# Ledger of designs, part 7: designed miniproteins, single chains, continued (6)

Each design is a single chain, and the fold is of that chain. pLDDT is the mean over its residues in the fold that is shown.

## One batch from the design tools (miniprotein)

Design m20225
Fold by ESMFold2-Fast:
Structure m20225 (fold): chain A 63 residues (1-63)
Amino acid sequence: MDEEIEATLYTIQAVIAEKAGDFESAAKYYELAADHYERAGDTENAQIWRKKAEEARKLAEKA
């Protein structure tokens, strides 16, 4: 499967989890998206989604 397409699907799952208040799952899916962007050679998007994962983890700690 195309790594960039797979990264996009994980991003969608992360956003759905975040909107549901499931910040632990959101962080996990953002990390998976970042890993797939990195494998695709898209370092810029990989860094963006890793930061989103860190933000989601901080929200999970506060919940």
Scores: mean pLDDT 82

Design m20226
Fold by ESMFold2-Fast:
Structure m20226 (fold): chain A 98 residues (1-98)
Amino acid sequence: MPPSEKELEEKEKEIKEKLEELKNEESEEAKEEREELALELTLLQMLRASEPEKWEEIEKLVEEFKELKEQLKKEKDEEKRKELIKRLAEVHRRLVEL
């Protein structure tokens, strides 16, 4: 089910607050966290900007994208990592085409 507008607003606010806290941190870990949060913010803004009939498809693609990113963090096999990256690029392309 698509999240409520209130839930999307609250998540966007939380991500923006976390990005603000990290803006002055120059560690590699803080940079990676900022990139992940910026991507999540972009995906949430896309969901909010889209017509309600597209929300279910966007939600499914966003969930698949997050699952693939989580798998990529845990995967140590280079060939499997390349396959996950290709799948991430495909999901991203589908989101942009909506």
Scores: mean pLDDT 74

Design m20227
Fold by ESMFold2-Fast:
Structure m20227 (fold): chain A 120 residues (1-120)
Amino acid sequence: SAADRARAAELHERILKAVEEGNDDEATQAMAEMAELLLRGAKDSGVKPLVIGLAASRTPERADRAADFATEKARELYKQGKKGVITDNPEARARLEKAMEELGIDAVVVILTQKQVDEL
């Protein structure tokens, strides 16, 4: 929807600002809100497999590569029959696990912080 596109743009700006400020927790929380938005949209559209990879980096090319890595990791876990959230942030994990339960969907979500991207 138009509202979902506006929310996605707002969340993208929040992620970029948090990364520039070195605030990994805020970047991860904004990415978790983005993942929740994507999960709700995917349920409504019937998209399969339900895999989401998100990454935060000050360098766009590194963010893109890390997001691809996170998405592939999520896809591998989904193929193994696994579901859940991989993130260093327990609040982000709890938020997404609750969203998955409320939506009645099985998904794999991987969120990488700037620190984790730097280790790739």
Scores: mean pLDDT 84

Design m20228
Fold by ESMFold2-Fast:
Structure m20228 (fold): chain A 61 residues (1-61)
Amino acid sequence: MEEIRELEERIRRAEEELKEAKRELKEAGEDRQKLLEAIGRILRAIGEIVEAELRLRRLLG
């Protein structure tokens, strides 16, 4: 039970980070360094969500 809650919290956290990174991407405009940093954060957040969801599915299956 506790492991499911931890995974749900990780997914929620990663979704929040994804939203923030997408906002930073919009705000970066023409700043190449900020664009690259935002893209990196988006990819990292997506990876965290995928990993946590796959693990959650295995625990529930």
Scores: mean pLDDT 80

Design m20229
Fold by ESMFold2-Fast:
Structure m20229 (fold): chain A 85 residues (1-85)
Amino acid sequence: LVEEAKKLLERADELAREAGRAAAAGDYRRAAELTREAAELLEEAARLLYEAGAIDEETYEKLMKQVEALREMAEKLEALAEEAA
């Protein structure tokens, strides 16, 4: 579980970096897609870590707030893509 969660966190970081590059290039639709995928992986990783007892409830709540922030960012990027199109 912890090892699986670490792989999900690594993939989420990769996707976040790709999203940043896409946004810098003006590809807001791609950036939104990558950011949503990163949020999904972070949510799964947080859940696995919490279920495994590797993190406490407070840490889990902080990670879930991070997931929410990523989803909000994806919505804003999607809106920018719509306005730019």
Scores: mean pLDDT 84

Design m20230
Fold by ESMFold2-Fast:
Structure m20230 (fold): chain A 78 residues (1-78)
Amino acid sequence: SLQEALDHAEKAYEALKRGNVEEAIKHVEEARKASPDPEAQKQLEKAIEALKRGNVEEAIKYIEEATQLLGEALQRQS
């Protein structure tokens, strides 16, 4: 669901703020699986690849892009 995807994306961001990359990857993967939006899924996949390369700044940008897309999709359901 959109709400589950947003919740996991937020938890991933909080994990990155604590420096826990392993926890962040798990949450981004859960957000990707929960997302019904294909563009948001694509951004979350890019975030996972950036985290695997150690590029936290790039991953945050992709997570932010995905959360914007998910938020817009949630508003359209209202």
Scores: mean pLDDT 84

Design m20231
Fold by ESMFold2-Fast:
Structure m20231 (fold): chain A 66 residues (1-66)
Amino acid sequence: GMAELREQAIALAKKTAQDYADYIKSLGGTATVTQVDENTYVAKGVVDGKEYTLTVDANVYLEALL
């Protein structure tokens, strides 16, 4: 149902943010993932003195699953 699709979309958003954080760490940097609300994850990383931010919205994935 819709609730199951929403849970799947949120899981995909979390995975995308975590994969980005893991990528930054693989480059020798540091990264954190923060859930800012029920649908939104933010990955922040620093590598070679440069800051990178990725904001992931589960609603984008939910629309793709519908």
Scores: mean pLDDT 84

Design m20232
Fold by ESMFold2-Fast:
Structure m20232 (fold): chain A 76 residues (1-76)
Amino acid sequence: SAAELAEQAAERAEKLAEQAEKAGREEVAKVLREAAKRLREAAKAGDEEAMRKALEEADKRLEELADKERAEAAAA
């Protein structure tokens, strides 16, 4: 089900957040934990649109962080 997939995605996001935190990537860890929380909340509500939106927002924010890191590296 969509809710089951959202729970699995949330678990993966939490694992990635733990790895990011250990690597000193605090902003990445924050985005992933926020995504996991939103996915779990949407899964409990059975809101498939909210689940999709949470995944899209997480993906966008991770891409923005990657773009920022590339820009900062180029400017350094």
Scores: mean pLDDT 78

Design m20234
Fold by ESMFold2-Fast:
Structure m20234 (fold): chain A 90 residues (1-90)
Amino acid sequence: MEELREELERIEEEIEEIEEELEELKKLPKTKERLLRLIGLILRLIGLEFELEQLKEEAEKLGDKELVERVEELLKRIEELKKELLEELK
């Protein structure tokens, strides 16, 4: 239980870092380096999505409804970030 909450907090912090990096990248000119950094953020989000899906399964087995709801909120946040990143690739 305690370890799952610490894992969730780590993932939430990583999502916040990705949001900050995306805002920085939006201000940069459309270069190959910017494109590679955007792709890197997409790959990081996919990894975090996988970790959240595993965390959700474990939380459901423990009956921790609050933790499940928090994971679902972060998964929605990742989906919106992926949409923004894909738009910036245009």
Scores: mean pLDDT 84

Design m20235
Fold by ESMFold2-Fast:
Structure m20235 (fold): chain A 68 residues (1-68)
Amino acid sequence: GAAGAATIGRVVAAEARRAAARSTDPEVKQRLLELGEEALRLGEAGAPEAEVRSVGDQFGRVAREAGL
């Protein structure tokens, strides 16, 4: 539901900010923050939970590839 999507978006955004704070690579930092903002935007807009989770999965992949 909309409440679930918003919650997932907020969680992904918070995790993306934490991961970005640990990164010293400006490109990785920017990509993580962009993914966090996208997840937050989709959640606030009431997008399907699956769509917000997909952005979260993309964030997880980028963070893992960067060793975060």
Scores: mean pLDDT 86

Design m20236
Fold by ESMFold2-Fast:
Structure m20236 (fold): chain A 55 residues (1-55)
Amino acid sequence: SVEEKIAEAERLVEEGIALLRQGRFEEGIAKLKEASKILRELFGDEYYKKDLLPI
């Protein structure tokens, strides 16, 4: 489950970057936004601990 979601997010990043390389910025950013959303859902709490940001 978690590994499959990570793979899906990674795929979306690759597709987003490919679209950006093609000059399709709107679609590329949309793909990256989807990937970011998945990663935030998986690592939201752990990401905040990792960043050591003064909150």
Scores: mean pLDDT 74

Design m20237
Fold by ESMFold2-Fast:
Structure m20237 (fold): chain A 88 residues (1-88)
Amino acid sequence: PNPKLTVTIEVDGKTATLTIKGSPGAAKLAAQIAAKALREAGATNIEVKIEGETATITFEAPDAAAAEAAARAAVEALRRRGFDVEVV
């Protein structure tokens, strides 16, 4: 079966946080894929923190709509790489 991930997206103005939960190996790989997709979508100041089964990615965008679009691009990139992603 495909690795399962739970992703929480929180947008606070120009700053957004993605919280990715899965197995420890899946969370680390997912964080790398998501960070790349965020950079390609134009996100800046991308910070990745991995703690066991949880990866937290904080980033900035020009506005809240751009932050939401970048977060969506990251989720789509994870799905393209074969992750079974539930957004909560």
Scores: mean pLDDT 86

Design m20238
Fold by ESMFold2-Fast:
Structure m20238 (fold): chain A 64 residues (1-64)
Amino acid sequence: SPEIEELEREIREKVERLRETAKRLVQARKNGAPQEEIEQIRKELQELSEEIMRLQEELDRLRR
């Protein structure tokens, strides 16, 4: 299904962004970035996680 394939692609892209954002968090901590910047990256990670979860739920619904 084109819809399923598109959704799987979007999930993969967001998972990769989550991985890259997690690396940015580690680097920011190592570089002594301000707490506000660290919290901003953490919020970004949380938002990506929530988006991925919603897309996975939609994918499961379309398959069943």
Scores: mean pLDDT 87

Design m20239
Fold by ESMFold2-Fast:
Structure m20239 (fold): chain A 71 residues (1-71)
Amino acid sequence: SLEEYLEKLEEAFEGTRKFIEENFSGELKEELLKALEETYKKATEALKKGDIEAAHKAVGELQEFLKKHLL
């Protein structure tokens, strides 16, 4: 359900936020946290409107950003 998807998204958000806070510092930490927060906001707003495609796109954009900076 949409509610279950939102709960999983919230868990992923909190886990990623904690990982970034514990493993990064300085400007990179701030950039990663900002990107995470912006993506979570976009995905959550899209889900509340029933736009699952927009939510998937927002999560995908975050994954690409993290891949470039973590890998």
Scores: mean pLDDT 78

Design m20241
Fold by ESMFold2-Fast:
Structure m20241 (fold): chain A 70 residues (1-70)
Amino acid sequence: SEAERLGEEALRLAEEAIRLAEEGRHDEAVKLLTEAQKLALRAYLLGNEEGVRRVGELMREAEKVMGIKG
């Protein structure tokens, strides 16, 4: 489904963002996290709540790597 496709794409972008953050490429990581969040929100509106939860977990991991608090 479109909801599943968007969720999986968002998950992939979030995983790539974590890798970029670990390399110190924070501007690129933030750009990918922004795209992942947009796709996750679209997936949520189409009924993919489980996919959004997984993306949210990876986004929190990326924030920890970048030292973002709150």
Scores: mean pLDDT 79

Design m20242
Fold by ESMFold2-Fast:
Structure m20242 (fold): chain A 75 residues (1-75)
Amino acid sequence: KTTYVVKSSLSGEEAKEKIKKDLEDSGFTILEEKKVSETKTVLTVEDPTGNKYKVTLEITETEDGSEVTITIEEL
């Protein structure tokens, strides 16, 4: 289990979409997207070798943009 914190000048929704795009550009396939709450989204992703991961995105809006906590857990 790995946790990252990403600070961005983007809005929370823009930061989430950028993270999704960065995952796809890195070769991951997004199999499922589940919005758990206004601030929490859970993605199920698959890497190019067939390994699956649970990616939890927790969004905090800030006065300068947003902060996204990314938790990655191998399934």
Scores: mean pLDDT 81

Design m20243
Fold by ESMFold2-Fast:
Structure m20243 (fold): chain A 76 residues (1-76)
Amino acid sequence: MDQEVKEALAIIAAVVGNYDAALRMLEAMENPTEETLIRVGELLIKQGDYEGAERVAKLAEELGFTKAAERIRKLL
């Protein structure tokens, strides 16, 4: 399964409210894109999973996507 398909599945999991699956999918990826991290983080915030959103922001920061982490945290 290529990276694009993995990222699409993580976004779909977040959209349908399966936050645990979305987070696990992102954490299992070696190199998730900045765009996917922002999208999942924003969806988690919209759905009230602030702990999940902070985990996504921390993952973005660890991967060097400082702007993505800041964007997600500003919405918290």
Scores: mean pLDDT 78

Design m20244
Fold by ESMFold2-Fast:
Structure m20244 (fold): chain A 117 residues (1-117)
Amino acid sequence: MAAVEALRTAAEEFRKAGLEDIAKAFQYVAEGVENGDLEKGVEKAREIAKGDPTGQGVVDAAEHIARGEPWLAGGSAGDGAVQAYREHPDDPEILRRAEAAVRAVSKAVEKYEEMKK
């Protein structure tokens, strides 16, 4: 339950940022947790996120949250953001996606920790 709510929190933050593809990726991971088929959820998330240079790091973050390892999620999202920025310097869309990823994952981790109290 905590993982699902955290993943849905991230999906809503990505949706607010206009990143519908990544919001859907987090919804697929949450659905995978709810249905007991996390691997299928992650596979769907990676497929929809493949067009986003930050996408693999963000899906790694979602998988860490789903597996009960929220303390690893920020690092995965951050590493993906740094790599995307290095490969696409001066692209404002990559910077916008990287900022959204850090914000959404941070809120998801905060929600997970709050629900585990």
Scores: mean pLDDT 84

Design m20245
Fold by ESMFold2-Fast:
Structure m20245 (fold): chain A 113 residues (1-113)
Amino acid sequence: SIEELAEETLEKLNAAKTIEEMKKIFKEYIDKMAEIMKTASDAEREQIQALFVQLLGQLRLKLLKTESKEEVIELIKEISSYAAKKFREIGLDDFAELIERVEKLLIAELEAE
């Protein structure tokens, strides 16, 4: 299910030891979500959007405990750019724009601290 994939992804992110492992895990989640979104209902798409934002927020909070702000910002940029590109490729421009807005807000919060 959509919730099970998000939970599995969060568990994998928690177990990851390096930023590179976290990038790989999150990109794999994005690839799986993009496939689901091709045939998803509007309700399922809204659920995926909410879970994506939640996972990105959780990743940010965890990384800030061990990583520099600069490394966290670069990770957010890379993951958000990957996701926005993937979702645009399947015609989900509105979701790609939402991801880019969330990216800017998360980076602005980090830079303000």
Scores: mean pLDDT 82

Design m20246
Fold by ESMFold2-Fast:
Structure m20246 (fold): chain A 103 residues (1-103)
Amino acid sequence: MSEFLKKLGVAGSDTADEVIEKANLLLNKLAAAKSREEMAEILKEFGKEVGETELGEKAAEAVLNGDLEALKKYVAELMKAIGLSEKEAEAYGEAVARIAAAK
């Protein structure tokens, strides 16, 4: 898929590898955050970066409120918005909720 899309010169389409790289970069930034407040800022900035400002803000509110189920849901929606499958998106949402629980 990714090589084919690059050959077609499709502007604005991330490859599968680029999508996974974005998701992993977010996960690494959240894991490195020292507090839930820092996680909230990272989630807001990610939402802005991917054109999903409202989802990023909802995820940030969920982490600040300790609502790990809402956090999992909104992170999964952000991951689907960047092109991950539902199963992959749910896995990232769960990982972020576990990171938040440790802060």
Scores: mean pLDDT 78

Design m20247
Fold by ESMFold2-Fast:
Structure m20247 (fold): chain A 86 residues (1-86)
Amino acid sequence: DKELLKKALELVKQAIEAAKNGDVETARHLVEQAARIVSKLKDEKLKKEVLTHLDRAVQALNEGNVDEAIKHLEEARKILEEAIKK
């Protein structure tokens, strides 16, 4: 499970950088990849919390609201980092 968390975290970090660089299409693909990894988590509460932020990030990217997308990706990042920490 830690390996899935680390993979999801890396994808979320890459998505944040892509979004900050204005590469919205790459950011969206990275968020979708992170969501697929997160969907495999056994912790249902953690899975739901992270997927909610990733889903909102995708919605914001689709609406051209890059700042809101980054905000949701940063929240997903924090949740994943805390889960990895222990």
Scores: mean pLDDT 88

Design m20248
Fold by ESMFold2-Fast:
Structure m20248 (fold): chain A 99 residues (1-99)
Amino acid sequence: RQYLTPLEQEEANIIMKALNGEISPREAALRLAELYEEAGDEARAEAFREIAKNEKLALEIAIQLLSGAITPEQAIYLARNAKDAAELRALLEELRAAA
């Protein structure tokens, strides 16, 4: 509805495809890694590559990073340490309390 930059439009397209089941959450995270690598944002690109390795939570962690709720370093921590949605929620609360 609001005018988006080309980068924001591509982010939205990738997330929408994942939400619609057209691509896996892992594939969405890998496409976001490619998008940010092309944009010269290596920190976000590396974070999305690590997010892609956590197949169960990839989409949820990716959305938190895209919204600015977490940093790339926090996204990598969550991707490596969260095993399920409940643990992800607990770790997100811990990171917010420490901020």
Scores: mean pLDDT 82

Design m20249
Fold by ESMFold2-Fast:
Structure m20249 (fold): chain A 67 residues (1-67)
Amino acid sequence: VPLEVAEVLDVIETEDSVLITFRLPDGSERTLTPLSALILAKKLRFRDEALKEKLLELEPWLAPFVE
């Protein structure tokens, strides 16, 4: 079952993709594409506003899935 929310720790912009690092409830960290992250969690919460703004600039379609 997908998590209700996952905490985003970092946003990594590469030449061909955008990756996010997020923390699971067990304390483990994973780096995935935003689409893959949304398979694991319904919503993304950000540790700081700058990361949220950066991700939404790169992937504006994520706006409905962000807290």
Scores: mean pLDDT 79

Design m20250
Fold by ESMFold2-Fast:
Structure m20250 (fold): chain A 58 residues (1-58)
Amino acid sequence: SLQQLIQQINNGDSSAIQTGIDAAKELGKEEEVQALRDAGDKDKLKQLLIDSLTKKAQ
């Protein structure tokens, strides 16, 4: 479920994070993911992945 994926991303689960990255890439946000990784902003990265998964679920 979407809520289960969100919880797993917040817990730092690598598989759920990869699923979120794949969703962000499908929405054309690959450059934003890279920029947040380069900045080391873990909270903004997690939020981007969660927002991307939520948009795909709708």
Scores: mean pLDDT 83

Design m20251
Fold by ESMFold2-Fast:
Structure m20251 (fold): chain A 83 residues (1-83)
Amino acid sequence: SKEEEVERLAEEYQEIVLEVVKKLANGEKISKEELEEFKKKVEEIAKELEKLGFKEAAAHFRKLKEYLEKLNEEKIKVEYNEP
């Protein structure tokens, strides 16, 4: 069903986000290659959501992709250090 497909896509998205967060928490820096793979997976999930009729959810996921593209440009400065 569409509901089962959405649940699968949500689970795939959660796995990707969790992997990124865990790498950062472990003190690992996300490489440009990893960032590109993350963007690709987010776009794939957004396209599947759009095909299932969830255009608004797909748009929100694409906003995350836009944010990642800005990070990949290396124009974002670190604004603060941990104490």
Scores: mean pLDDT 68

Design m20252
Fold by ESMFold2-Fast:
Structure m20252 (fold): chain A 102 residues (1-102)
Amino acid sequence: WEEKKEEARKIVLDALEKIRDYLLANPDASPEEKLAYAKEIIRKMTAKLQEELGLSDETMFAVEMYLLAYVQELIAQNRLPTDEDIEEAADSVVQLIADMEE
């Protein structure tokens, strides 16, 4: 169980860091382009979580929706997430997975 938690956290952190790096490298990208990139990274991340940890389709959908809402808020605020923001979001996703995967 604890090994699954740490693996999930690592996968989510990697995805969030990739999204932040894209936002930092592409400040002139439209909100639509930023969101499209984030959607691609989030979908690849949820597929990896399902493959490596055996998460249900319902859990994958909940995780995707949570992170899409998070990224949409960042784009709306024209804000880059801090390291603390990224860790807090990853911890929230790991807790969501734990609560759904009984």
Scores: mean pLDDT 83

Design m20253
Fold by ESMFold2-Fast:
Structure m20253 (fold): chain A 78 residues (1-78)
Amino acid sequence: LAERARELGRRAVELAREYLEARRAGDEERARELERELRELERELLEALERLEAEDPAKAAEIARELAAEVAALAAEA
């Protein structure tokens, strides 16, 4: 499930960027749609990471660290 966790994380970062762009553009409707999609993806990502942590905690920590770095980079751009 490491590949699944990485895929979900990548998609979540992409949606987060679109969400921030929609907010800057004042597109409230688009921002709300993206927020709902992001919430659903975050739930799936957390479930995937929890499952991976049960099987391979070192791998789960590595992927979580990679995702945290991408989120930090996105926040710095905002």
Scores: mean pLDDT 78

Design m20254
Fold by ESMFold2-Fast:
Structure m20254 (fold): chain A 76 residues (1-76)
Amino acid sequence: AESLIKLGERYIELAEKAAAAGNNELATELYIKAGEYYFEANDYEKAIEAYEKALALDPDNERARELLEKAKKKLE
């Protein structure tokens, strides 16, 4: 749905601002939320990008890794 894409975009903006402020923990959580909204909207490419951004900030984040794998399988 269009509203889910817009919500995802909003969370990306918030995540980028948090990362710019040095709050990588908050930025990681916000990127995961953005990816979840994109996934619900069936925009798996944007979900993958959001989860990869989360993992760039927190490479050991198990939740982001699992969600990334799930989103990638949707494109197979």
Scores: mean pLDDT 88

Design m20255
Fold by ESMFold2-Fast:
Structure m20255 (fold): chain A 98 residues (1-98)
Amino acid sequence: MDKEKLYAETLAAFAHMAVALGRRANAETLASDPKQRAAFDEAERLVDQAIEAVRAGDYKTAAELFRKAAEVLRAGGPQFDTLARILEKIAEELEKLA
């Protein structure tokens, strides 16, 4: 359990960093495209909720929220595909701990 908790918290930290870097990389697009901004902002809110689920030890809910965030990012456009794949990989790892 302690090792699984540490691993899950590390995955959540990577998700947080990936979203922060994705926002910075896409800053101009997010400022100019309301649809892409709305998709990114929704995905970021879902990631924040997923991180709280990880902190609560609810890895199943966390994985579902990361997968939903990835779907929202893909709907926002191909520019977010790399970030979506990162979140999907994090969800897969959390599902193994559930």
Scores: mean pLDDT 88

Design m20256
Fold by ESMFold2-Fast:
Structure m20256 (fold): chain A 60 residues (1-60)
Amino acid sequence: DVFKKYDIDGDGVIDKEELERFLKDLGFDVSVDFVLRAVDKDGDGVIDEKEFQGLLTGLL
């Protein structure tokens, strides 16, 4: 549910801009780059659903 809300283009990944909106919506004052380095294990600048679930578990 949350992943699909932020996956605006429906391609099955969340890009840096979509991740920034997600963090802003939750009220987190961390840099997108910091979060990407923690979750984006491939370093490709996007987050798949599995990586996004890992982020949610780490934040909640």
Scores: mean pLDDT 72

Design m20257
Fold by ESMFold2-Fast:
Structure m20257 (fold): chain A 67 residues (1-67)
Amino acid sequence: AAQALTDEAVSLLRKGLEAARAGNYDEAIKLLEQAVKFAEQATALDPSNAPLVELARRKLEEIRARA
């Protein structure tokens, strides 16, 4: 359960960063918001996933500042 949520969060984080790299900030923000949600759910089940939540939140705020 936690692994599936972590895998989805990582996939969304990667896609969000790729979208940001391409200049598609609106898409990047949507993908990173989803990544944060899945990472938060994964962390609720397994606290060892906390660094993933922190990374996703930080990247989301960085991209929001540029949009």
Scores: mean pLDDT 81

Design m20258
Fold by ESMFold2-Fast:
Structure m20258 (fold): chain A 73 residues (1-73)
Amino acid sequence: SMLEELQALLDEAIELLNRGAPREEVLAKFEEMARTGDPFAERVAEAVRKAESRIEMEATAALGKMYVHVQLR
């Protein structure tokens, strides 16, 4: 589903940050994916730009998972 695809990309961004990738490199990766036509990568790039910290990105991913759970129930 759309939310599962968005959640997977958010989890990928968080994993890159957890591996010690600079925020700017993570942002550049998803901005490039968005430029090649991935609409979900655009949403992730916006989240990375807006998030002040890795914790905010983790919170965004958690909200995505909770929303999928609500949609299934």
Scores: mean pLDDT 72

Design m20259
Fold by ESMFold2-Fast:
Structure m20259 (fold): chain A 88 residues (1-88)
Amino acid sequence: SEGEKYFLKGQVLLSQGKYEEAIEYYEKALELFKEGGDPLYIVFIYGLLAIAYHKLGDEEKALEYLREVEKMNPVFAAEVAEYLGLEL
């Protein structure tokens, strides 16, 4: 699917430290997965967006996305928050 292609492109960019470009592709993927109703991809993309924004020093955005993860999977949100040194 197109959402999966954007997600995979985001993953490659994140692995290369291209955080701003990774965010663009994750946001495109997120829109498509929300339309398709795929909660597994949605929660995972929110977690990756939190990581990418944290790497850019945007802690407000990182926390916003972590709170979205917390609504869907609080255990995963707590683990990502601990990894990033952020409090929910």
Scores: mean pLDDT 85

